# Designs tried in a protein design run: designed miniproteins, single chains, continued (2). Part 105

Each design is a single chain, and the fold is of that chain. pLDDT is the mean over its residues in the fold that is shown.

## One batch from the design tools (miniprotein)

Design m7647
Fold by ESMFold2-Fast:
Structure m7647 (fold): chain A 68 residues (1-68)
Amino acid sequence: LPSREEVEQQHEAIVQFARELAAELGLDADAVVARLEELLGRWLAGEISYDEYMAEVERVIAEMVRAG
């Protein structure tokens, strides 16, 4: 399992990527980032596993690509 610091660093990179992708595709970057932040919050609270967090992140990114 990755450390909390590793997941938080990975999350920052994912958010940056999602912001750039949203700008490229003409999507609402703030709405996408809010969803990603909610997922991180759920993982930090122990409500979801790391695997569930990553699966949901992948789903958000895939949905952005399909929506653009």
Scores: mean pLDDT 84

Design m7648
Fold by ESMFold2-Fast:
Structure m7648 (fold): chain A 91 residues (1-91)
Amino acid sequence: ERQELLAEVERELATTSNEDVRIQLRMARALLESSNPEELEEFEKEIGKHVKKIKTAEQLRKAMREVAKYLEQGKPEEALEALKKIAEEDE
Protein backbone atom coordinates (compact mmCIF):
# COMPACT_ATOMS: atom_id res chain seq x y z
CA GLU A 1 0.00 0.00 0.00
CA ARG A 2 2.55 2.62 1.07
CA GLN A 3 5.06 1.49 -1.57
CA GLU A 4 2.38 1.66 -4.30
CA LEU A 5 1.27 5.13 -3.16
CA LEU A 6 4.90 6.30 -3.00
CA ALA A 7 5.51 5.01 -6.55
CA GLU A 8 2.45 6.94 -7.77
CA VAL A 9 3.68 10.14 -6.07
CA GLU A 10 7.14 9.71 -7.68
CA ARG A 11 5.54 9.22 -11.12
CA GLU A 12 3.42 12.37 -10.73
CA LEU A 13 6.47 14.36 -9.58
CA ALA A 14 8.32 13.27 -12.74
CA THR A 15 5.49 14.43 -15.06
CA THR A 16 3.86 17.50 -13.46
CA SER A 17 5.11 21.05 -14.05
CA ASN A 18 2.51 22.69 -11.76
CA GLU A 19 4.37 24.25 -8.79
CA ASP A 20 1.48 23.88 -6.31
CA VAL A 21 0.98 20.22 -7.25
CA ARG A 22 4.75 19.59 -6.98
CA ILE A 23 4.82 21.07 -3.46
CA GLN A 24 1.90 18.85 -2.36
CA LEU A 25 3.52 15.75 -3.88
CA ARG A 26 6.89 16.52 -2.23
CA MET A 27 5.16 16.78 1.16
CA ALA A 28 3.29 13.50 0.55
CA ARG A 29 6.51 11.70 -0.46
CA ALA A 30 8.44 12.95 2.60
CA LEU A 31 5.61 11.96 4.98
CA LEU A 32 5.24 8.50 3.40
CA GLU A 33 9.01 7.89 3.66
CA SER A 34 9.65 9.10 7.22
CA SER A 35 6.49 8.98 9.39
CA ASN A 36 4.74 6.24 11.32
CA PRO A 37 0.89 6.32 11.12
CA GLU A 38 0.38 7.92 14.56
CA GLU A 39 2.99 10.66 14.02
CA LEU A 40 1.57 11.34 10.55
CA GLU A 41 -1.96 11.81 11.96
CA GLU A 42 -0.75 14.24 14.67
CA PHE A 43 1.34 16.16 12.14
CA GLU A 44 -1.58 16.47 9.68
CA LYS A 45 -3.75 17.85 12.50
CA GLU A 46 -1.15 20.50 13.42
CA ILE A 47 -0.63 21.49 9.77
CA GLY A 48 -4.39 21.89 9.27
CA LYS A 49 -4.65 24.09 12.37
CA HIS A 50 -2.02 26.56 11.13
CA VAL A 51 -3.01 26.44 7.43
CA LYS A 52 -6.47 27.77 8.41
CA LYS A 53 -4.80 30.99 9.66
CA ILE A 54 -3.25 31.74 6.24
CA LYS A 55 -5.44 34.08 4.16
CA THR A 56 -3.58 34.42 0.82
CA ALA A 57 -2.70 31.79 -1.80
CA GLU A 58 0.82 33.26 -2.07
CA GLN A 59 1.53 32.80 1.66
CA LEU A 60 -0.02 29.31 1.58
CA ARG A 61 2.30 28.31 -1.29
CA LYS A 62 5.29 29.77 0.60
CA ALA A 63 4.31 27.88 3.78
CA MET A 64 3.77 24.56 1.98
CA ARG A 65 7.10 24.94 0.16
CA GLU A 66 8.97 25.42 3.46
CA VAL A 67 7.08 22.50 5.06
CA ALA A 68 8.02 20.23 2.12
CA LYS A 69 11.67 21.36 2.36
CA TYR A 70 12.00 20.52 6.07
CA LEU A 71 10.06 17.26 5.79
CA GLU A 72 12.41 16.16 2.98
CA GLN A 73 15.28 16.78 5.43
CA GLY A 74 13.58 14.65 8.12
CA LYS A 75 12.81 17.71 10.28
CA PRO A 76 9.05 17.70 11.02
CA GLU A 77 9.44 20.04 14.04
CA GLU A 78 11.21 22.66 11.89
CA ALA A 79 8.56 22.19 9.18
CA LEU A 80 5.83 22.99 11.72
CA GLU A 81 7.74 26.02 13.10
CA ALA A 82 8.19 27.41 9.57
CA LEU A 83 4.46 26.98 8.94
CA LYS A 84 3.61 28.77 12.23
CA LYS A 85 5.89 31.71 11.39
CA ILE A 86 4.37 32.16 7.91
CA ALA A 87 0.81 31.81 9.30
CA GLU A 88 1.56 34.58 11.85
CA GLU A 89 2.81 36.87 9.04
CA ASP A 90 -0.57 36.48 7.24
CA GLU A 91 -2.74 37.20 10.31
Scores: mean pLDDT 73

Design m7649
Fold by ESMFold2-Fast:
Structure m7649 (fold): chain A 55 residues (1-55)
Amino acid sequence: SLVVELDDGTVEEIPYSEIEEFQVLESDGTLAPGVKVRFRKKNDKEPLEGTILGV
């Protein structure tokens, strides 16, 4: 699962199966702790942004 700290300071653990859209914002596409990402969950209308804490 993906562990992300959202811009509001909330930490979420999200199963990869619940992620509909995913984009890396601040790297060459590498998934690593400290990298900023944008993602949308399957039941959400709007994307969220946060920092990866764990993959």
Scores: mean pLDDT 77

Design m7650
Fold by ESMFold2-Fast:
Structure m7650 (fold): chain A 80 residues (1-80)
Amino acid sequence: VPEVEFDAEVKLAFAEIFLAIGKLDMERKDYDSAIEAYKKALEIATEIINDPRASPQLKADATELKKVAEENIKKAEEMK
């Protein structure tokens, strides 16, 4: 099966992009789209945290991003 290998740093950048998309959707009151974007950021962040090759700093950054994504998902669900 063709496998796409991304560096943990590149994955973190994608997670940050999805977090930014979610924040934009929240500003537009598109809470369903915001939740979707935050869930994607959460998934990527969790993958980095569980990657044995990721540096302690990348895992710390991913852990913080995961926390922000989880908090914003709850907020978006409450705003529906």
Scores: mean pLDDT 81

Design m7651
Fold by ESMFold2-Fast:
Structure m7651 (fold): chain A 93 residues (1-93)
Amino acid sequence: SKERQWEAFKTEAKRQLEEAIKALKEGDVEKALELLQQVLDAVQQAKKEFSDDPEIVKELSQVGSLVQEAIEALKEGDVEKALEYTREALKTL
């Protein structure tokens, strides 16, 4: 069902964001970038799959924006800012 698909998506996205937080805390910038990019790609695909649900699309857009900000901060070497944005993305789900 759509509800089960949305819950499955949130569960997996939360796991990937938690793994990204762990990688950031360990200083593994390459792994963190890869995980954050995977979440961003999954969010963009989910926005197409759930396009008929405006509340889900809004939540996905907020998560996507925060993950994009985390990726940009990390590319600039700001690990602390990347952690803040990643934690906020996790809280949004």
Scores: mean pLDDT 89

Design m7652
Fold by ESMFold2-Fast:
Structure m7652 (fold): chain A 80 residues (1-80)
Amino acid sequence: VKLPVGTVLRRVVNGKNPYTVEGTVTEEGILLRFVVKDEEGNEIIVGGMIIRDPEAAIKDEEKDPSRAAVAELLREALGL
């Protein structure tokens, strides 16, 4: 990962089911968190995972157009 540990990246996905993908650069890889807004507009973290191999993960995420925001975030974290 080319960005410093502790760097936080966000991508907003708009639509009928809007959500935000948050990626935090860690020593083990990229910590992904999925954030949705409740009916009052408050951000709720609904899931997360650590991506230990971001380059391999980009290939898998790019296979699904609904996950393009994840692929874009991982590319930015790698400086691609």
Scores: mean pLDDT 73

Design m7653
Fold by ESMFold2-Fast:
Structure m7653 (fold): chain A 88 residues (1-88)
Amino acid sequence: MEEEEKERELRLLRNAVGTLYDLIFKKKEPLEKAREKVRELLKQYGVDEETMERILSEAERIVEKLKDYKTNKEIADAIDEWEKERLG
């Protein structure tokens, strides 16, 4: 993957994870409603449906693993480490 494309996807993933986490755990929104809000967010960035569903699925997986983390910074740091491991 080109670095430019990788950086864009990582930024979108961080936004999706943060939004999904806040909607589910802080605002107590139903999962389906939280998913719809994340899809609308990704649509604003001109992401195609297939890429959107991939990012959303990955964000849900990350949020489940990071549910015990208390801040968006901890979540962002964990995503950075995950991306390093994926490429290392």
Scores: mean pLDDT 71

Design m7654
Fold by ESMFold2-Fast:
Structure m7654 (fold): chain A 74 residues (1-74)
Amino acid sequence: MPLSAEQKELLAQIRALQAELAEALAAGDVDRAVALAREITTLELQLMKLLGASEEQIQDFQARMDAEIAQIRA
């Protein structure tokens, strides 16, 4: 089914930030990579809420992303 304008804009922002995250990781800029990963997570949570994700799905996703971000620092 077609995405709404709001969903398309969020997805475009997520994709742009993912490209910046890849560049930060390639440069070894851990602080920038962590900041970008957190921003991506925030936008993905907004998109999930727009798609009607349950509170349990949102909490599970947030916990997984927090763990992934912690690994970027390791």
Scores: mean pLDDT 81

Design m7655
Fold by ESMFold2-Fast:
Structure m7655 (fold): chain A 81 residues (1-81)
Amino acid sequence: SRAAVDAFLARVAAELPELTPTVLRLRASEEARLGRTPSVEQIADALLDYLDLAIQMSTDPAHRARLRAAAERVRAIAAEV
């Protein structure tokens, strides 16, 4: 539902503010691809794919650990809304 999507985006903005510009771009991209409002699962999957790529491209173990923590938090938020 739109309310669930709005709740997901609000929680990402509050808990992972560094990801807010990315999640908003991914939401808009998914909306364009689908021709309708994407689900929380679809937005979360797109964001997790972005984070997985960022982890693979990172050479810093500490940065990779922070990205993995962000991915776990995204999964938790998506499950709770």
Scores: mean pLDDT 87

Design m7656
Fold by ESMFold2-Fast:
Structure m7656 (fold): chain A 65 residues (1-65)
Amino acid sequence: MPTFKPELLIETLSTLPLTQEQYKQLIGNQLQYHPEAKDDLLSALESSSLPAAKKEALKDFLLSL
């Protein structure tokens, strides 16, 4: 199976017109299967070229999970 890539998840979220609730569901589901990925997701967000608003929203949700 393809290895989970936090940066690819972030890129997917950036291309899809998803709601905040859908972002939380996707991140929560990934963390259920990859609980170690939380810090990796935070690092990928910080090193990505995503808009600051999306980075802040996703970081807040990761920290709340």
Scores: mean pLDDT 68

Design m7657
Fold by ESMFold2-Fast:
Structure m7657 (fold): chain A 95 residues (1-95)
Amino acid sequence: AMAEKAAEVRKESNEVLKDIQAGITLEELKRKLDELKPKKDARYINYEEAISLFEALMEAGYPEEEARKLIVDYFNGNIDAQKKIDEIKKKLEEK
């Protein structure tokens, strides 16, 4: 199931979480994604998801600082953060 795959990828999210908590910029995240592109491993998937979420939150009008907190909470399994991210993703998929 898709939920099982997402849970597996999230177990490897420690590196991207540390980078986001350290204040990494969206441009630095994109640079890391380009570096990881040849491998397409769990690190690549986690950085790709983090960039996608960051861009989605900023498009939805969230300040960068609030977007960072919500992404960290999302990867840590916060239910409110997960619901908020899912709502934003659905709205963006319909545009």
Scores: mean pLDDT 73

Design m7658
Fold by ESMFold2-Fast:
Structure m7658 (fold): chain A 73 residues (1-73)
Amino acid sequence: ASEELIEKAKEMLREEAALLGVTLPEERIEELATLIAELFEKAQAGEMSAEEFYRETTSAFEAALAEARAAAA
């Protein structure tokens, strides 16, 4: 995955988590950003649909939010 895609994904993830009042660890943000970038490259290569890309990325983000909320409780 390109570093530019990873950096953009990291920025978006931090912004979305902040809007939801959740703080994600930097390592977790980096993992999610890398996953999003890899899935985006697969979608561009025709290896997955845009719908599948959205589903996978949303699921991963929701799991990270749930994990962070559980750790904060």
Scores: mean pLDDT 81

Design m7659
Fold by ESMFold2-Fast:
Structure m7659 (fold): chain A 56 residues (1-56)
Amino acid sequence: MAEELKKELTEALVKAGVDKDFAESMANVMVRAVEEGLVTPDQAKAAGLEAAKAIA
C-alpha cells in the first residue's frame, strides 16, 4: 500500500530532522521505486532512513 509506505517514510524522515516538505518529496521518490518494482517496501524504508542519517 503505497500511501501507508509514504506516510511511514515521511514520519521517519521528519523524526530524523528532515523538513516536512522535503521528507514528503523523498518519500514520494522511494514509493515510486517500490511501485516500479526496483526495490521492496522494506528496502525503500531502510534506504530512506540511511539517507536521512547521512544528511542530518
Scores: mean pLDDT 75

Design m7660
Fold by ESMFold2-Fast:
Structure m7660 (fold): chain A 64 residues (1-64)
Amino acid sequence: AERLAEEGITFFRAGAFDTALALLREAATKDPQVALAAVEELLRDPSLSPAQRARLEALKAEIE
């Protein structure tokens, strides 16, 4: 779970958003708390576009 969440963060920061969200969803199936922490870390970035923020907030709602 932790490795999938770390890979998800890495791919998101690299601009591979669809791959990143898929990895974070898989992390959530194994450990939802680890996945939530990763999504919350990404949401702290003030440079996120509104579309990127909306996708991360939707994923957070799916995991909660």
Scores: mean pLDDT 80

Design m7661
Fold by ESMFold2-Fast:
Structure m7661 (fold): chain A 92 residues (1-92)
Amino acid sequence: SREREAAILLASWTVERSGILFLYKILTDPSTKLSEEQKKKLIEDMRAALERMREILERARREGLLSDAEIARMERDIREMEKILREAEEKY
C-alpha cells in the first residue's frame, strides 16, 4: 500500500511540475499575443501549482513515503519552479 501511495504522490508531482512548465511555455511564446489579464491568470495558475507541489512534498516528508534522495530531487524541482515563477513575475 505504501508503494502505491508513493506512486500516486509522484504522479501528482509530475502533473503539477509539467503544468507549470506548460503554462510558462504559453506565457513566453511571442506568437500567443496574450492580454494582460490572460498573463496574470497564467502566473496565478503557476503559483497555485507550485503551492500544490509544496503540499505534496510536506505530505511525503510527514508520511515517510519517499527516500531521502527522492525528497532531495523534489526540493530541487521546487527551487527550479520557484525560479521560473520569479522570471515570469518579473517579465509579465
Scores: mean pLDDT 90

Design m7662
Fold by ESMFold2-Fast:
Structure m7662 (fold): chain A 78 residues (1-78)
Amino acid sequence: MEVVVEGTLEVDDVAAATAAVRAQAAELEARAAELGLSDVKVSVTETADSATVTVEFVATLEDGSRIRVRIVVTIKKK
């Protein structure tokens, strides 16, 4: 099973918002083993007016099922 979650943030300061999202993604990657996550991958693409942060991981459920999750956050100026 693969789950894709997409979100958009409209902000006044794209760089500051991108830094905050990147920091949260890095924290998740650092704590992946504690959270039962595997194959954690974080990627960031920045342009002049926007950024896209993609976080991918595999979560193992209590029944042993594995779910691949891809979270895509698009950050753009208002």
Scores: mean pLDDT 80

Design m7663
Fold by ESMFold2-Fast:
Structure m7663 (fold): chain A 79 residues (1-79)
Amino acid sequence: MLELRGEGEGILAKLREAAEAGVEELRLEATVELPDGSLAPALAEHIRRAFEALGYEVVRLEYEVEGNTLRIRVEARRR
């Protein structure tokens, strides 16, 4: 299992790198600053779809919003 932590910048690049390395199980913990906190559900769904597009099944996705700051946690396994 590989754990990815970071700021919203570079998270998708790290996810692609992990997929290219053939990692079977991923855990993501990220903090993302949003222009508007109401965008949090849409961003969470976008992240789910990014994992699926890279061949992962998202087994858990949790997020919380504090103002415009989104904290998201994802657990995924390769299909």
Scores: mean pLDDT 76

Design m7664
Fold by ESMFold2-Fast:
Structure m7664 (fold): chain A 79 residues (1-79)
Amino acid sequence: DIEKLAEKFGLSEEDVELLKRFEETGYLNPAELKDEKTLAAYIALAVKRGLISREEARLNAKKVFGVSEELIDEAIAAL
């Protein structure tokens, strides 16, 4: 799943490692993610894991994460 997101958005090696840590530990501070595409990828993975709903992700997209709802929808579709 991380590999699909990395291909779709061209994620950096550093950002890919942060997402892998999230899959292994279930924890990631979103403030560590500076790139909007990596934030969208993280949110999509959290939705897939059942940690947040798709609706919650979209509602918090701009307010909490600073990410467009469109990017979140694209990331979820890539999984």
Scores: mean pLDDT 75

Design m7665
Fold by ESMFold2-Fast:
Structure m7665 (fold): chain A 88 residues (1-88)
Amino acid sequence: SSMEEKARELLKQAWQLRERGEDPEKVGELAGEAMKVAGKDEKEVEEARVQAELLTYMRRRDFEAAERLLRDRYGPEVEEEFRRLLAE
């Protein structure tokens, strides 16, 4: 459908930026908009936004920004678990 094509184009743009480690917040915005266009609920839209931004920080090896995003979104327990996983 036209909406599915629009969502795919937004995800393609997000993927290209993410692969370059460019503009993590913009990658999140594009992924969130793609999920919204695809008719996903607010929770799924927000989860896609956070995941895409997080993966872009990881691509840049900006672990401090990744930890801060997780802390701000999910609280310190999720940040601590993420830090533990990176130490392995």
Scores: mean pLDDT 84

Design m7666
Fold by ESMFold2-Fast:
Formats: sequence, C-alpha cells, structure tokens
Structure m7666 (fold): chain A 65 residues (1-65)
Amino acid sequence: SARAKAIAALEERKRLLEDQIKTYQKLAEELRDSDPKTAELLEKTVENNEEQIRAIQERIAKLKA
C-alpha cells in the first residue's frame, strides 16, 4: 500500500540520519583538539539531524494512527 511504502521510506530516512549522527559524533570527538571549528560544525549537523528524526517520528506516528 502507499501508506506502507511511505512509512518504510521514512523509517529508512530515519536510519540514515541515525547512522550519520553516530559517525559525525565520533568524528567531532576525534577532531575536537586538532580542528575545533570542523568539530563544532559536525555537532551542529548532529543537532539538526536529531530535529529531523523527531519530525520523521511524528509523521510515522500519524501514518500509523
């Protein structure tokens, strides 16, 4: 169904964002002393991705209701 495909696509997008958060958190930690500006940008990207995941979760919940 179209609804099931939409939920699957949103769950896939969420998983990609969660994986990116994990990768960027690790990189930010590794770069904190050598490249603090890049570390800060990665941390800001993580915050933005967390907000996107929240919006996706709300959309999935509405589709499942």
Scores: mean pLDDT 89

Design m7667
Fold by ESMFold2-Fast:
Structure m7667 (fold): chain A 73 residues (1-73)
Amino acid sequence: PGLSREEAARAGAAGGGEGEDRVNPAGAKQAAYLGGGTELSDAEAAAVQASGGGTPDSGNPRGAKAASQMGGL
């Protein structure tokens, strides 16, 4: 998939499409829940995000996961 750490952090922390306050927490939680908190395939993460009430933005679930750690820093 090929997201850099900075792209991943930006996608999760800022939500990418809506605003700085949007961080796709539902997507990150669903991806972590399904994959055990490390990493999911793009297809699995997209399906889980849809089930969680959202859709994958310009960033993948790895982005949301990484951003949760960088955003906290």
Scores: mean pLDDT 43

Design m7668
Fold by ESMFold2-Fast:
Structure m7668 (fold): chain A 102 residues (1-102)
Amino acid sequence: MKEDAQRLVDALNRALREHDFKSLEELAKAVSELYGRQITPEEVLRILTALAVRFGLLDYELGPLEWAILSHIVNVPVDREALARGVERFREELERIAEKYK
């Protein structure tokens, strides 16, 4: 899991840095191409939500599984500006996913 999480975060950072996305499907496609396997929009949303909460861009409580994942990726480099842009673009979808942590 930690190796997969690091690879997905790297792919997400590169996608957010290089592209200006208008849909989760476009973002998931770009991440899939960079990661080398198919990543669904839901998977991208979960990773983006966890990172957004980790870096204070979303004010939601994470569940135990999400905290366990973050404990393995806390030192993974994140492009905070690209992440903030992604959070701004997909705020409604991220908030909907984050509400499930309640």
Scores: mean pLDDT 67

Design m7669
Fold by ESMFold2-Fast:
Structure m7669 (fold): chain A 63 residues (1-63)
Amino acid sequence: VVERELDLTGKDGEEVAKELVARFDLPRELVDQLLSLRGTFEGVLRYLASTPAEEIARRVIAL
């Protein structure tokens, strides 16, 4: 595929959101919100998908 929209969407946001539900036991409502706000959450979802939970927790603790 010559046209690369992946730079804007990265990995499928829907799949990323579902993985977050499975890993963090998030409610379905949050999944729906993430899907409806893909444009706003794309960077956040990509960061969470590429960053281990341990790294995220460590940064939160450091605050």
Scores: mean pLDDT 54

Design m7670
Fold by ESMFold2-Fast:
Order: sequence, then structure tokens, then C-alpha cells
Structure m7670 (fold): chain A 87 residues (1-87)
Amino acid sequence: SAREALEREIAAARAALAEWYAANPDTPERLRAVRERLFDLQVAYAKKTLDYAVNKEKLSPKEQEEQAKLTKEFQALLAELARLEEE
């Protein structure tokens, strides 16, 4: 199924990310934490989007509020990542 395919892709991406950090042990912890949080938010957003597409044709007001919160957090973390990568 699409959900099972997404979950396999997420697992593979997490494994690749862990391997990359193992190969780059000098990565600043702050930068690693921001990247890992961004990955977690992307995963959460992708799963909610897939669940919405499969089970519902419209978002409830509460679901719209939750997506807006995730979008704001994602944008804030992208700004922080940009600042950290400029160093």
C-alpha cells in the first residue's frame, strides 16, 4: 500500500541519516538536532497528508489548525538551519 511504501521510505531515510552522522562525527550537535527535528516534522506531515488523502476528502477545522502549527514550526526550523549552515 501507499502507506506501507511511505513507512519503508521513512525507515530507509532514517537509516541513511544515521549512517551519514556516523561518517561525520564532527557535525555540531545543534545542527544535528535541528536537522533531525526537521526530518521528524516532514515525516509527520507526510503521514498526515497521506491519511487525509486516503480517508477524507476535506480537512476538519482542528486538522487545519494542526497542519498550520506544523507549517509554522517547520518554517522556524528552516530559518534556524539556514543560520547554522552560514557558520
Scores: mean pLDDT 73

Design m7671
Fold by ESMFold2-Fast:
Structure m7671 (fold): chain A 57 residues (1-57)
Amino acid sequence: MTEEKVVEVRAPTLEEALRAAAEAIRELESQGWTVVDTRFSVEGDTFVVTVTARREV
């Protein structure tokens, strides 16, 4: 079976958002998840990174 997990990271600066996203990806990979998609967007003054991961079980 395939499991899917979506993690959203929000930060007031681009550098903080990218750093937090990188940490989230590392944590997901350490738990056996494979990152299949990353999406970047800006909502007003907030930088948003959406990470989609999947795992076969």
Scores: mean pLDDT 83

Design m7672
Fold by ESMFold2-Fast:
Structure m7672 (fold): chain A 109 residues (1-109)
Amino acid sequence: SPQVEKLLDEIVDKANRFAKLAEEQAKTLPPEVRSALMHDMIHVMSSITLLRLLYRLGASPEVLIKAIEQTIKELKTLYDRYGSLLSAEQKKLLEEIIKLLEELRKEIE
């Protein structure tokens, strides 16, 4: 649906912006914190990429909903673990991505 494609585009755009900011910030963090943050970020970005691919390949609503719920869980974990290190802009992007994923779930249900 056009609305689902629009939501996926907004999610990907915001995720890419978050990743860019996180990469820039990671350079200022201790090596162990940097490695952990980058590892968790790569997992979240992979989940978002997989979700878009599953949708484009015509995956069932049940499969898409499970993928969305898993991605939301990963984003909330990222927020909880690194929230004290994240800028206001990074936090806002994570909150907006979660909101868009919740909206995407409703469009698919």
Scores: mean pLDDT 88

Design m7673
Fold by ESMFold2-Fast:
Structure m7673 (fold): chain A 79 residues (1-79)
Amino acid sequence: MDVRGLTVEELLKRFKELFDRYVELKKANAPQEEIDAVEEEMLKIYLYLRIQALSGVDEEAKKALEEFEKYLMNTDLPP
């Protein structure tokens, strides 16, 4: 799904859902392809929020980026 049509709140919710799935897949020793797919979707959401924050169009996007940075610092995900 393309993330460009989603609100900042929807992107944060989607990221949290993907993060929970990522943790479950790792605990269940799921196939690497499934883990990689979830990581890729999480990265797409993060990069999109960074673009929105840099554009200065939404204060919620900046706050969401700060929340994402806290997740990334605790989860070893790429920035």
Scores: mean pLDDT 70

Design m7674
Fold by ESMFold2-Fast:
Structure m7674 (fold): chain A 76 residues (1-76)
Amino acid sequence: ATLLGEFDFEALPEKSWSEVDAYVEELIAKYKKEGKLSLAQQIQAMYEANKDKYDPTTLYQLLVQMEKLEEEVEKK
């Protein structure tokens, strides 16, 4: 369960690739429902390009930042 919560790096558990995959699928489905097909493709491409460079916890954090940036754009 994801809440607004406090994003605390010290409290953030290690993520498995299965958990990151589930999060990516959720983001892609969310943005497709919103008609943001280009953003959904960019998230998938970024995930595939970077999964060899980063551990799953770091990549998860990067994806969360991307989602937050998109939400800030929507607020504008």
Scores: mean pLDDT 72

Design m7675
Fold by ESMFold2-Fast:
Structure m7675 (fold): chain A 86 residues (1-86)
Amino acid sequence: MSKEEIKKRIEDGLKLLKSLLDAGVPSSSVARLLREFVEELYKQGYISEETLKEVEKLLDELAASTDRAEAKALVERAAELVKKDI
C-alpha cells in the first residue's frame, strides 16, 4: 500500500470513527477498532515503536473517556501521530 493510500485510509477512518462516536458507539469500541488498524501499520513498518506507544496511551484514554468531545480529540490526535510517521 502506498503512503498516499494509507493517509487516505487514516482520513476516511477518522471521519468514520467520529461519526460512530456521534451515533453513540462506545469510545471503548472505537478504541479497539483504531488499535487494530494501528497495530497493522506497525507490523507493516509504516510507524515507529515510539509512535505505537504514544498512540496506545491515547487509545487507553479513549477507551476510558465519557466525554464525546474528548473522545473525538483523542481520535484526531492519534491520527496525526500516525500520519507524521508515514
Scores: mean pLDDT 82

Design m7676
Fold by ESMFold2-Fast:
Structure m7676 (fold): chain A 94 residues (1-94)
Amino acid sequence: MSPEEQREKAALEIAKIFKEAYEKLKKAKTKDEMLSIVNEAVKKIKEYIPEELLPEFEKLYEEAIKRLKKAKTKDEMLEIFDEFSLRVLGLLAR
């Protein structure tokens, strides 16, 4: 499989993981549950991130977690997760 085809497959699988995580986040009742869902999604996503992009991915994840921990509402946490999702997918979209 070409590197381009591998990145395209990775992006599709990552998008699926983000969609499933977002649906779980909508149903979560506590901030701790939401953080747990995000951390589980990130662990799954790491399996699909090319090694060359892992440092940039880790930086995006650290920024997202910092913002999520400071968020005061569920809606703020959902917005932060959506932004993180778009930035990760953008990283793969070259």
Scores: mean pLDDT 83

Design m7677
Fold by ESMFold2-Fast:
Structure m7677 (fold): chain A 91 residues (1-91)
Amino acid sequence: SMGEKLAKEAMEAIRKGDYEKAIELIEKSFEAGAKEAAVKAAIALLKALVSQGHEELEPYLLEIMEAYYKKDIEKAAELALEALEKARELL
């Protein structure tokens, strides 16, 4: 789907260190209805940002991962979108 393609492009942006572009692509993936793919991309982005020193994002990452592993995709998506707004403020 278009949303899954956007999530894959977000993963490429993360690998290149283009974090602001990754946020935009993940948000577009959510808008396209690819919630699970977008959540996975958001987790990857937040892991990268935490590893780069944005430790303030770690609590967001842990809550998203908990919801995701409990298969609560709706809650994981809501938490991910909140975390992406916080990440944008830090970039």
Scores: mean pLDDT 90

Design m7678
Fold by ESMFold2-Fast:
Structure m7678 (fold): chain A 85 residues (1-85)
Amino acid sequence: SLHDVFDETYRLGEELSKKKLSLEEIEKLVEEYEERLRKQVPDFVADALTAGLYYHMLAGRTGYKGLLDMGRLHFQYARGMLDQM
């Protein structure tokens, strides 16, 4: 279901926030996840989920908690859109 895609992506974001990825790895993973998500959910939801993952990866890389909060905000936005479908 669309909510299963959200739950899996949210868990992935939390895991990625614990890793210190290079900027090149982040760029590659963002492109891969955006492509996969756009096949599973509407583009506007895929974009919000991809932004959430991006901020979680940057938070892991930098240790800056504000980026983690931003990533969670994007996930909350995506969840709200799915709840209206």
Scores: mean pLDDT 87

Design m7679
Fold by ESMFold2-Fast:
Structure m7679 (fold): chain A 69 residues (1-69)
Amino acid sequence: NAMKVFGGKYGAPEGREVDPALAEALQKATDYATKKVRELAEKGHPLDDLAAASEEAARVYRQTLAELA
């Protein structure tokens, strides 16, 4: 189940309540990551550029979690 996998990966515990602020922040971080990778893919950038964009997106995600912890 993709929703369970994403919930676990993005800090939404399976079968547990999620803080609305945390859920919103994770949603924004996920949207940012998806949008950035998609923009580079649509422009035909090489896989190395896509990998760099994914790494930067992961950094932003970790920073967002740290601010909420």
Scores: mean pLDDT 61

Design m7680
Fold by ESMFold2-Fast:
Structure m7680 (fold): chain A 94 residues (1-94)
Amino acid sequence: SSFEELKEKIIEVVVEGIKNNKPVSEIIDEVRKLLESAKELSEDQKTWLLTTIGTAVQEVVDRLKAGEISKEEAIEEAKKRVEEIFETFKKTLY
């Protein structure tokens, strides 16, 4: 589905960003661009996804910087959180 493709692209951007120590603001900007290209989404849906994903990425990166988790653990946690966000989002479509 188009939502699965969008999810996969967002996961790729988040993983690449964490792996390469990109600022969270840059990761969020890349996610915003992907969401804005998704013509099937309403403005409210884009805003919810962007804010929810942005919060999750920030929390994971903050824990990584605090030394609470490894980079590998941060990547896996970020992947799981994006998957869970999209699963929650799909429930709002039905």
Scores: mean pLDDT 87

Design m7681
Fold by ESMFold2-Fast:
Structure m7681 (fold): chain A 80 residues (1-80)
Amino acid sequence: MKVKGTLFAYKDGTAELETDGDLEKVAELLGLEVKDGLLVGSVDKISEALEKLIREGKAKILDIEVTDDGIKLTFELELP
């Protein structure tokens, strides 16, 4: 099932995720973890997870916005 989402990955290691699919499953696929009620994941870790999913034909990046505080990604993802 294809879902769309927007991920904000901040330089401090926190993240914000919005998606049409199961938030927990999307977060896990993107290499995000829940710690102290916050989503956490480094930009590098998220980029590595996305690269793998793109190589497997399971993710597509629709838009990238680079900011001083981090990156904003708009994506399409195939859930299992």
Scores: mean pLDDT 78

Design m7682
Fold by ESMFold2-Fast:
Structure m7682 (fold): chain A 78 residues (1-78)
Amino acid sequence: SKNKEALKKGYKQGRERGKAMDDDEVRAEILKLNDQITKLVREIRNTKDKKKREELQVQLMYKLGEVQGLLDVLRERR
């Protein structure tokens, strides 16, 4: 599914970016992504158009993947 592909791509990107960052930079990026995720969730809830909702869900899955990739990089440095 597009959602699974977006999550996988986001995860890979989050890992690659996180490896190039220090721990404080990774934490700052996670906070930024969490703010973006909160805004996307609200937009999805307020969107009645099915196609637009599906497009926003793909964006949400990608950002969730990025957060997980960044978190895994932090855990592996412990």
Scores: mean pLDDT 90

